# Ledger of designs, part 99: designed miniproteins, single chains, continued (4)

Each design is a single chain, and the fold is of that chain. pLDDT is the mean over its residues in the fold that is shown.

## One batch from the design tools (miniprotein)

Design m15438
Fold by ESMFold2-Fast:
Structure m15438 (fold): chain A 96 residues (1-96)
Amino acid sequence: MTAQEELTIEQVSETEYKVTATLSVSDKATIEELLAQIDATELSNPQARLWADAVRELLTKALSAEKGESVSLTLTNLVLQSSGVVLTLNLTVKLV
């Protein structure tokens, strides 16, 4: 198994959610494939493009990390502004 994903969603309040995602990779080719998918995805929403850029930076840092290291990124955004929902994203890439 070259990658393993762990995802936790926690409701902080009626309008606030915390999402923690950890991607464990044993092969940097998995990170390169994810970067290629981000680059191939057309995003019309400026907010989604900003998040994609941040994830791209995280994955690029992971490519220069050593086995046993982790790189992390935290983003706080209003995902559904019309509904007032606030989402905090904690993203970690772990090299195993």
Scores: mean pLDDT 69

Design m15439
Fold by ESMFold2-Fast:
Structure m15439 (fold): chain A 99 residues (1-99)
Amino acid sequence: SLVDEIVEALRAADPERLAEILKQVKDPTLVVDAVGRVLAELGYDPETISRILLPAAKAAEAGADPRTVLRTIAEQLKSLPNPSEEVKRIAETLEKAAE
């Protein structure tokens, strides 16, 4: 699935692959779902994930471009008080893919 491909690109910190996958993404909520899965794998609880991703989820539901959704998620991750190196890597991958 596209969600699985986005998850793999994020795990690999591969912004070029992520940018390629985004060209196939019609529904930007798939991006929010994929990032949520990666955050769950890093040990974040569902309530925390929902809080982090809420602005991006609302933008996606309103029909925002997938690149705008990526930038929104990256900004939310960077605004966390003590982001882990894994979270910083995800934010950087999202920002580069949105270029």
Scores: mean pLDDT 86

Design m15440
Fold by ESMFold2-Fast:
Structure m15440 (fold): chain A 84 residues (1-84)
Amino acid sequence: AEEYLKKADEAARAGDAKKAVEYLEKAVEEEETAEILVALGLAYYAAGDYERAIEAYRRAVELEPDSDAGKAARKNLALLEKEM
């Protein structure tokens, strides 16, 4: 998971949202945490995939509703639901 998170960060810094999504999807497959799901949701949003961004944030809230990542996911969900 850590290696894919690093590659996702490098891709995001290069402006390659699609590649960041690919690495974050692999990170989730290895280790599913609210923190990784929030990063994946942000990457989907940057790629223009709002439906998958919402799904990732909802799953982050479901896994860890009271963590910092879960709380961030709830705020991001509220913001995206206003665009729908």
Scores: mean pLDDT 82

Design m15441
Fold by ESMFold2-Fast:
Structure m15441 (fold): chain A 100 residues (1-100)
Amino acid sequence: SLEDEFTALVRESMELLLEIEEAPEDEKEAKAQELLALIVEQTERIMELLSPEAAKELQQLLAEFQQLFEERLKAKDYRGAMKLANDFLGKVEDIVYKEL
């Protein structure tokens, strides 16, 4: 289930990242908000499957990611927001790999 949840996070995030890149400028914010909601929801499900120590680490990383991502959206820096999402997925991968 941990592997399945992580695979779903990566697949669905990558699909939405592609949609954001292809979207008209006036639709990018709405799609980026969808990506943020997706990452939060699926990361919280992953936390339920981790050790308490790993879950705490991931919770802190998620909180930092949410703050920085929302700041990029306010600045209309969608490229910066997408970079933050990719960087965050790499951090989730590192944590999940230690638990697998």
Scores: mean pLDDT 88

Design m15442
Fold by ESMFold2-Fast:
Structure m15442 (fold): chain A 97 residues (1-97)
Amino acid sequence: MNIFDMAEKVIELAEKNKEKLTEEQKELVERLKEAIKNKDAGEMLLYILELAANSLEIAELLREELGLPLSPEEVQEIAREELERLKEYREKAEAKK
């Protein structure tokens, strides 16, 4: 699956479960929509991971779409770890400029 298809599915699920989202998660959905418009794959990945880390429903979507033999809770933990790694890589890249 490409990142654009995943981002679109995450947005669809978030819109369907809007009442279950925190205000911060709703803001992340709007930022994800902007990342799609800008075709920024890096920003899309960061927002998808942050949403999955904080939403069990989005973690379950990622589990199903990627065919992962994991629980949604395990997917959330992986998303948190990967999000921290990507933020660290970004900070190191900015420090080199």
Scores: mean pLDDT 78

Design m15443
Fold by ESMFold2-Fast:
Structure m15443 (fold): chain A 70 residues (1-70)
Amino acid sequence: LAEEAARRAAELGGGETATAGDVTQAMLDLGLPLSHVRGAGKKASELSKKNGGRLTLEQAEEAARAGLEA
């Protein structure tokens, strides 16, 4: 599920990278609860600050996984 969210987020972001917004939108598209979406958005925002506002597919997956643990 985290892998599917990351792949969808990358597709929204142009195929290679995603923004934090792309990660949250991907999780919403998958029908995940807002609590999980918020957790993923927080992690994605933290990771994107280190990379000039973009996330690699691995980082998008990490953010989605963190949200699912929320």
Scores: mean pLDDT 80

Design m15444
Fold by ESMFold2-Fast:
Structure m15444 (fold): chain A 85 residues (1-85)
Amino acid sequence: MLDKLRKLLQEIHKKTLELWDENNGDVKKTQEELVEYTRKLAKELGLSEEITEKLEEYARYYLVDPGSAVRYLGEAINLAKKEES
């Protein structure tokens, strides 16, 4: 589970840069597309619905409220650790 989460986070970071460039810095459009991408990738990787919801919130706040994004990421990591233990 943790390895899948790490892979997803790396893909989100890469996708954020790609979407930012493609959308010419349009924050709202990049945010909406990043949330959708995160949901699809999390389901493809077989992450639980609870972890997926936390990662969607991470993606939603990533560009606009890094503090909230970090909180949701922490919650996703804690859930993944419980599933591995």
Scores: mean pLDDT 81

Design m15445
Fold by ESMFold2-Fast:
Structure m15445 (fold): chain A 65 residues (1-65)
Amino acid sequence: MLTGAQLRALLGEAFERSREELARARTDEEQLRILRDTMVELGSEHADEIRAHMDELFRSVGFRL
């Protein structure tokens, strides 16, 4: 089970890892996809939980993945 603290740590690390790609992204949807994919790579053992949480977040802000 992925804890909120683990999810937050993965998000922070994903921001650092993908900072250059995020800067090149032209849309908010593209930025969120980059973050999701980077988080899944960093936390592969929790990939399904990460995807579920990110998909829920994207749905809540009106983005489609």
Scores: mean pLDDT 74

Design m15446
Fold by ESMFold2-Fast:
Structure m15446 (fold): chain A 100 residues (1-100)
Amino acid sequence: SAEHEELVKEIEELLEEIKEIFEEKGASQELLDRMEENIRLALENAKIASIEELKEMKNYYEAVKKYLLSNPNMSEEQLRRLLSWIEATLRHKQKELEAK
């Protein structure tokens, strides 16, 4: 549907913006490579998600972006911890989608 396609596009744009913020904060190449893999997996999940699940995904990534912008001085370790949380959230969502 048009709504599904628009939400997937908005999620993709949010994920790319989050990666750009990580780069601007000086994230290592290791973290940027992990972020790229997370974007790939998140978009695969988004393709099979319902409209309601896409709205929840969008809300989550909007909250992540807001947190990053509200915390201008983050260390590599703080960025790594945030990314590990994002990865855990993504794995949880993948399992929920696979259970359908």
Scores: mean pLDDT 86

Design m15447
Fold by ESMFold2-Fast:
Structure m15447 (fold): chain A 80 residues (1-80)
Amino acid sequence: MSDEEIIRKELGELLQLIKEAAEIALKNNDEKSLKELEKLARDIEERIQQMFREKAPVSEILKVIREFKKKVEEIKKKAE
């Protein structure tokens, strides 16, 4: 229960970061950053689904989510 809540919170924060980065890219007409964000969103969905299917430890899932957060922050900085 608590572990699932932590994953849901971290994933929610990641999705919010993607939304913020996409809004900045749209305002700046940065098609390249938008394409990178679309690809990252697909990679995130595929990777997280794969980890759940393989019953990966919560710590590994959190590590992956945090790694994707870093990538989104990098794209956000480039779009600014």
Scores: mean pLDDT 82

Design m15448
Fold by ESMFold2-Fast:
Structure m15448 (fold): chain A 118 residues (1-118)
Amino acid sequence: SLAAAIEALRAFVEWMRRKFEEIVERVEKGEPKEKLLEEIFKMQADLVARHAEILAANADAPPEVLALIDELFGEIATGLVRIGDLIENKDVTPEELREIVEETMRRVEELLRRLEAL
């Protein structure tokens, strides 16, 4: 059901939020770039797997629902790419990462609210 899909999405989004917060803390503690990028790649793999799982479980959902799910996963994917690029290519600050995390999570929460309104 749509309600079950939204519950699963909220659980995943809260897990991703915690993982993003962990990355910011690890940057603040000065962890090696290579370890941070390894975690980002793991998060990207988990995102792809979860997206496929949720789409498969909701294959018969209306196109508008599937489009919002795709957009939600796309926003998280974009956030992960931006964070990874900053970690790899510059002396990133925890504040710059928090800004990307907050923007990503705000967009995701707006998409969840749109799904709940359907």
Scores: mean pLDDT 88

Design m15449
Fold by ESMFold2-Fast:
Structure m15449 (fold): chain A 71 residues (1-71)
Amino acid sequence: SMAELKEKLEEILKLPPAERHRAILQLSFELDAEIEKKNKNLPREKQNELIFAANSKLVQLWVEIENKQLG
């Protein structure tokens, strides 16, 4: 859910800046694997669309959360 993703990102924000990038990449990989696993019955192109949409959302939320904490 969006709330769970937001909570995970808020936990990453508690890390030093140098560690945040690695943590976000790890979360992205985990999210991609989860979507692929859940959508194995869909064509590859459709799986890729879902993965792209999810990662776009992840980036948007991260930017919003980081900006809120820095302001």
Scores: mean pLDDT 81

Design m15450
Fold by ESMFold2-Fast:
Structure m15450 (fold): chain A 100 residues (1-100)
Amino acid sequence: SPLDVLEEAIERLKELAEELAKINPEVAKIVETMVESLEKILEEMKSKSESEQRRTAYATLSRLAHELEELAKEYEKSNPEAAKLLREQAEWLRELARKV
């Protein structure tokens, strides 16, 4: 379901934030903020129709993938390891959005 897809994205972003915390705490905090935003969207969507849930899930995952790509570009020179993890997660979210 669209809610299950959002829950999967939340868990993966939490794992990403934990990994990033060991490499770059500032980047980890940005990803943690994305998790908080997703958790709020998930709660709001529980009362919506499946059609609205699907539309919101697709839009949200696509937006987050773009935000992670931009974040990766910002950190590519200063922290290539963090940038790599962010790009891999962005691609995963883009593929996840296609399943919605």
Scores: mean pLDDT 90

Design m15451
Fold by ESMFold2-Fast:
Structure m15451 (fold): chain A 85 residues (1-85)
Amino acid sequence: AVLKVTITLKPMDEETREKVKEKIYDILNASPAVESVELLSETSSSIVLKVTIKDEVDPEEFAKRLKEKLMEEIPEIEDVKIEIL
């Protein structure tokens, strides 16, 4: 399955934003469910990713868990919206 992950960031400096971006990729790359991650767009206030997950994984459950983990682990994130494509 393919997910469009839109991460909205709180106001922050460029150095903090780069660290947040690194944490996001670390979380995604640590997941055994994730096959690939592609950056679709990036601004000072948002990061949009295309995440491909294994066919055996329930995309709705994965999206729910990913949003929970990102919001819990990265306090600089304002909101996470995930669209199943």
Scores: mean pLDDT 85

Design m15452
Fold by ESMFold2-Fast:
Structure m15452 (fold): chain A 97 residues (1-97)
Amino acid sequence: SSIEEGIKKAIELINSDDEEKKLIGQLALAVYLAMEAKKREAAGVKEEELSEEEREAIEHAERAVREWMERRRADIEELSEELKEDMEYAAKYVLKK
């Protein structure tokens, strides 16, 4: 599919009231545009050579990637805290034997 079709579909999803669809749309938009941006960088295209539309789309992709990464980090931190408590409990029990 064309770049315009991909961006349009992703934007439709992120504007949905469904949290799952928003996440899928944000991820798809971020991955697609990040990959395209990297291809342009590799081809030697400078930032000032990008259209306003392309720059705006890339900025939206960067925000989506940041939000998704922050959500992942929060989940990891919560799991780490629970694991830490379990480890502390086990260590205390062993020490008391």
Scores: mean pLDDT 58

Design m15453
Fold by ESMFold2-Fast:
Structure m15453 (fold): chain A 81 residues (1-81)
Amino acid sequence: MSLVEKFKKKLEEVKKEVEELIKEKKYEEALKKILEFAKWFESVQDELAEEVKKLPLEEQQELMKMVQEFQELAKEVLEKV
């Protein structure tokens, strides 16, 4: 599994977990999941950025859209805590 593939998988998993927690109004638990993901992301961000630059433009755009969707979700959680 490439780092990009691992990132996409982790992002999809955390998004699903956070969306479920938001539905249950468990905003503090949702925030913990977001922070855990952010910690892992910080550890790989430089390597991930280099791998993303090598991807086709279409895949780069898809990845950016996924990140933007997650950022909007994270913003919702932060506004509710």
Scores: mean pLDDT 83

Design m15454
Fold by ESMFold2-Fast:
Structure m15454 (fold): chain A 86 residues (1-86)
Amino acid sequence: MMLVDPEKAEELKPRGEELEKRWAETDDPAELAEIEKEALELQFEAYGLDPEEKKLFLEMLEKLKAGELEEARKLREEIRERLLKK
């Protein structure tokens, strides 16, 4: 797993921990959806994903929500290969 900038990663860690705590503590579906959105934004910043990789991540989530598991799996594998190359 790759971090963009060690200094920036340290700055983002508290936000990630806060999101995990909120996820564990909330029973509100709307709050859970907001936490998922914020978690994805945080991952995009922390991993140093290219705009293309971010697009693939969003497409993967849409495919998963639509029940298109094979399409989602292809997108997930492509993201993984790109991250491993870096």
Scores: mean pLDDT 65

Design m15455
Fold by ESMFold2-Fast:
Structure m15455 (fold): chain A 100 residues (1-100)
Amino acid sequence: MLSDKELVERIIGLLQELGAIIQEAIDNPEADKEEVRERIDKLLGEISELADQLTNEEIRKFVYSSLAEIKELIENEDWQGALEKVQEAIEKLKEILEKL
């Protein structure tokens, strides 16, 4: 069983990948947005699966809340807002990780 520390480290890594995909969509307006959304949905699913394994309820709730907000921003085509939310979530999780 992975520790909460190892789970948070993996979630941060996947959020960094998510941020890179969102940045790619922002930098390339001609990119296939459906392909980008499919890649994002896969990463959101992987992060959610890791979050399900977290024993700390407050960290788990934070991850779920962040994923829901990111998904809503992407569905509204607010790519800049989604990127900002991903970066905010990474920063907060890094602070949490230092205390674990």
Scores: mean pLDDT 86

Design m15456
Fold by ESMFold2-Fast:
Structure m15456 (fold): chain A 76 residues (1-76)
Amino acid sequence: AMAAQRRRALRNMLDNWLAKNGVSLSAAQRDSVLSNLTDYVNQNPDATATDVGMLMASTIQNVPRQAYRDRVAAVW
């Protein structure tokens, strides 16, 4: 129950952050970010909403760079 509620809260936080910042992620990228956030919260049970928000911002900030690198590597 607690794990499912935690995942729901993280998903809501992610969706709200994406909407506010005008960022669009693929389903796979969204799932990857959620997985990383879930792992972080499980390893750091004392993490605050602020800590999670900072990690979310940092993780998402790197997603466009990774997508760009993958595209360049595929095209050369």
Scores: mean pLDDT 67

Design m15457
Fold by ESMFold2-Fast:
Structure m15457 (fold): chain A 80 residues (1-80)
Amino acid sequence: GPELEAAREEADRLLAEAPTMTPAELDAAIKRVEEYLARFPDDEHLRRALRMLRAARAATLAHGPELTAGQAEALTVRSL
């Protein structure tokens, strides 16, 4: 339905913006997608988006709260 389509569109937008997000913005994005999943628990698109946002947040946490997700991911890759 239109609510699911809008939820998927917002999840895709949040994923596209994730590299520029601060840790606090990533936490807000994760909460938003979790709220959508509470309404649409079987939606694979939203579950994938949530996993990717959580991975970006984990990378940011590993390298300090001052870094954006993209900066933290770049540092994580270089450390591997």
Scores: mean pLDDT 78

Design m15458
Fold by ESMFold2-Fast:
Structure m15458 (fold): chain A 63 residues (1-63)
Amino acid sequence: MEHSKKAAEAYAAGDLGAMAAHGGLAANDGDPQSRKGAEEGRKAGGGAAEELYHAGLAAADAG
């Protein structure tokens, strides 16, 4: 997945904002890992920022 690769690159560079943005895009494109990350972030109760952050971490793990 292109977004998962970009999330992994952003994570390696320490750009957590770009990682989260690409994670959100991967989840919207139906990536199962990014979708699961977003769901877990939602359950944590941190709102949209938490969802995107967890989606980004999951996308980076997939890429």
Scores: mean pLDDT 76

Design m15459
Fold by ESMFold2-Fast:
Structure m15459 (fold): chain A 88 residues (1-88)
Amino acid sequence: LVKEAEERAQQLVAEAQALANRAKAGSVEEAEAAYKELLQLLGEALMAAGEANGVDKEAGEVLTQAALEIAELARETRAYAEEARRRA
């Protein structure tokens, strides 16, 4: 379970980083789309963390940490998208 949680956490964070990078490299519309995808990914990470925490606290902590990293990327992406939209 912990090993599976670590692999999933790495995958989720990598996907989130790719979305955040796409937002900064693309148009305002792409940044807004990336932010929405990051929110969905955050929801998936939080659900996975909750499920894992009920069975194995260590696995839950690994996925919770991934969710926190995704939340930070989403916050940064939202700020970028809002500023880019205002300037467009």
Scores: mean pLDDT 84

Design m15460
Fold by ESMFold2-Fast:
Structure m15460 (fold): chain A 75 residues (1-75)
Amino acid sequence: RERDRLQTRERIVDAAWSIAREQGYAAVTMKAVAERAGVSTATVYRHFKNKEDLLREVVDRDVALGIEDIKRAVG
């Protein structure tokens, strides 16, 4: 149950992050992410309320990685 849920959510976030890296944040749509992740758009909506919620997760991931990089360089 929980493993299945985590696996699906991870696929969705990975798909959104890959699209953002390849084509920019504007290309990240619920439909495009669903197609890339191999799930239905309804399944994406089960994990994320809307496009903004999904983009927030992707941006938070990018920002966290960037801040960590700066912290490592500066101390």
Scores: mean pLDDT 75

Design m15461
Fold by ESMFold2-Fast:
Structure m15461 (fold): chain A 66 residues (1-66)
Amino acid sequence: TLKVKVTVRNKETGEEFVGEDEIVASEITPFMILEAIQRAVNKAKEKAKAAGLSTDIEVVDIEIEL
């Protein structure tokens, strides 16, 4: 199992949000990792939106755990 955790920062407020995604596969390809990062970023953006903030964010950290 590979876990991806992405921290994004709202450019206007400086508030940070975390999105996570997981891959369960015997073989992990670079494409699968990119897709997991994209899903994690989207989850973080949804958290920002739920908090009433813009989706104008920057990625400040990406953590990958095997």
Scores: mean pLDDT 79

Design m15462
Fold by ESMFold2-Fast:
Structure m15462 (fold): chain A 92 residues (1-92)
Amino acid sequence: NDVRMQGIRLHGQGQYDQAIAYYDQVIARNPSASAYMMLGSSYYNLGQYDQAAYYYNRAIAMQPSPVIYQNLADVYRAQGNYAQADAYYAQA
């Protein structure tokens, strides 16, 4: 799907604000774990760790996966919460 690929491309090019706006539109129409994960990743790259954790938790609630647990662990590590990060890395 070309529309989905455009969001992935914006994120890959480091255009996180545009990727966030794109995935927000996608979620309004068709919420998915992948779209929430991409929002979390975009917020993480902007240093907005609370927003990143929020969207990764939404993704886990829809579809738990090793990749999403690892991404959530990266958020906790970035915040200096190493004990919580290690717990989520163990689930990945």
Scores: mean pLDDT 81

Design m15463
Fold by ESMFold2-Fast:
Structure m15463 (fold): chain A 72 residues (1-72)
Amino acid sequence: MYEEVREALLRAGVDEETADEIVKRLESIPGFTEEDALEVIKAMVDAYRRTGDPEVAAEAARKKIEELEKKK
């Protein structure tokens, strides 16, 4: 699940350092599930399709992670 999020970030053009930072943050969320990973990937992919901007894709991922952190 974490590897799938990392791969999706890299495919959107996010750099390896930023992708690794995001994955490390996901690993810190207690009870993080494959469904949560799919929500992060979907938010990022939708943002990238709308803008073509890797930075916007990374920010969409971070925003979804913040929402998940508040629920866990």
Scores: mean pLDDT 81

Design m15464
Fold by ESMFold2-Fast:
Structure m15464 (fold): chain A 113 residues (1-113)
Amino acid sequence: SLDELIEELKKVVDEFVERFRKALEAGNPDEAIAALREAYEKIKEIVQKIVDYLQSQGKLEAVKKINELFEKILELMDKAIEAVRAGNREEAYKLIDEIKKVVDELIQIAKEA
């Protein structure tokens, strides 16, 4: 169901944010990047299932908005990897907070559809 997909997405993002922050606090950039890459694959799969469901329901405007927000999430994730590799922890934390906000916006659009 859509509600189960939304709950799964929220769980994946919350676990990713915690794992990412712990890795950076421990001084482990490789683990932080691994957390980002694993989250990317999981978020991509869940968002595609949400999009497929909403398309089947004729919710084309919601699909368009979700696809735009998903592209923004991917851009922010790439920037977060670059920030981690550069040793810029402050920028990495800001980018992760922004990813969470964009995911929350995506979830609201899916719920309102």
Scores: mean pLDDT 90

Design m15465
Fold by ESMFold2-Fast:
Structure m15465 (fold): chain A 78 residues (1-78)
Amino acid sequence: PNLYAEMLLTMAERALNAIKKGDYETAIRLLESLKKLSQDPEIQRLAQEAIEAVKNGDKETAIKLAQELIDRLREIAR
């Protein structure tokens, strides 16, 4: 298993929870941190797209992107 996967997964789950609660400032901060800590370009792209959705107020798209990010991180953590 990837040594960072569990940490990144926890950050992604916290970001999703923040989006669901409307705490967009916390969500953006967590997603930016995840993007910087990850060395996977695909994870970085998903995190960036989720940040953009949050900034645009597109909560539904942000939730979908955060869930996809979590799913990918869970697959890596297996």
Scores: mean pLDDT 85

Design m15466
Fold by ESMFold2-Fast:
Structure m15466 (fold): chain A 85 residues (1-85)
Amino acid sequence: SRLQALQERLAELMSRIAKIQYEAARKQEDPRAEKILVEASKLAGELWQTYRRVLAGEISLAEAEAELDKIEERVKELEKEVKKL
């Protein structure tokens, strides 16, 4: 189902965010690490809010998919930033 596909994308993005947080925490001596950790935490919150809004009927599955596309692009940028630490 579309909802199951959305849940699978959510789990994948959460896993990627967790990896960013772990790598940034290991590089805490780099002053850029705190900014990456803060942004990753915000993205995790946005993922859960998007999912909750779907369950509450506040947004459509298509709107949620579009929000996840935006979050995924931001996750990709953070993955690039954390590799530079």
Scores: mean pLDDT 86

Design m15467
Fold by ESMFold2-Fast:
Structure m15467 (fold): chain A 80 residues (1-80)
Amino acid sequence: SMEERYENLRRGLAIFREEVEEAMKTLSPEQQAEMRRLLAEYEELVERYLAGEISEEEFYERMAEILRRMAEILLEELRK
């Protein structure tokens, strides 16, 4: 059960990475660099959560902040 949930989280992370990489292809080099930094922060956050180094509360709070910053970059492109 718990092991299956962690494997599903890792699989979800891999899919999310692919979707983000596809979405950022239309962005400027500077925006792509920011997106890659945020993706790396998200991946590190997931690994720290899986290692038991952070609480579920801290994980969701920090995840929400990363996703908000990523959304701001993508919305800037859409507002053209």
Scores: mean pLDDT 81

Design m15468
Fold by ESMFold2-Fast:
Structure m15468 (fold): chain A 91 residues (1-91)
Amino acid sequence: SKEEAEEYRKKGEEAFEKGDYESAIEYYRLAAIIYEEIAKKGDEEAKKELAETLTNLGKALEKMGKYEGAEAAYKLALEIDPDHEEAKKNL
């Protein structure tokens, strides 16, 4: 559900703020999976949340030195929302 995706995203943000990048990555991945399913059904809010979640996933991956994974996440965010400024900046 959208609420479940929002909970995972929030947990990812909390983990990131605490420096727990491994947990942040896992929570962002779970949120992205749910947002992707909802966005495919035409939910524009879920599409924006997916792009934002993928951008945050990229940042967490960079903190862990996983630069190729981070680049892939940013590129996917831009495919979903071409105007996502933060994803563009990180490429």
Scores: mean pLDDT 86

Design m15469
Fold by ESMFold2-Fast:
Structure m15469 (fold): chain A 65 residues (1-65)
Amino acid sequence: MEEKIDELTAFLRQEAARTSPVEAAIAAVKRALDLGLTNEQIEEAARRAGFSEVAAAYGLAKVLG
């Protein structure tokens, strides 16, 4: 579990360097669902990556509807 959160955190940092925080959050939520992570685990990875909870919540809402 922790390894998957760390993987998502690294992915978030990498995507944020290439795109906006919102687009990175959307990409990360899609990745996290593929990894079988919960909403709470996605938010934890976003916090570790230095993302605002608002950007993480926006990405989650866009992917899940």
Scores: mean pLDDT 73

Design m15470
Fold by ESMFold2-Fast:
Structure m15470 (fold): chain A 86 residues (1-86)
Amino acid sequence: MSAEEIAEEAREFFKKELVEFLKSNGYSEEQAEKFAELVFDKKLTPKEAAEKVGLDPEKAEELYKKFEEEMKPKEIEYLRKVIEAS
């Protein structure tokens, strides 16, 4: 598997996990999916993504920081795979 394929797998994984995380925090599936798309695919900041989806930008940024902290071990795992494939 190439480094690019591993990076794409990681992006899709974290995007799905962010959707489920936001849904567990009371957001609709539609809002969660659009927010994740804007952050991961369009590379907007969490605040910019929240504004486009109609979420509270400050709350969305705080939730995203919590998500990043929870996902840190998995992010390190994917980073190791990318380095090994490079």
Scores: mean pLDDT 81

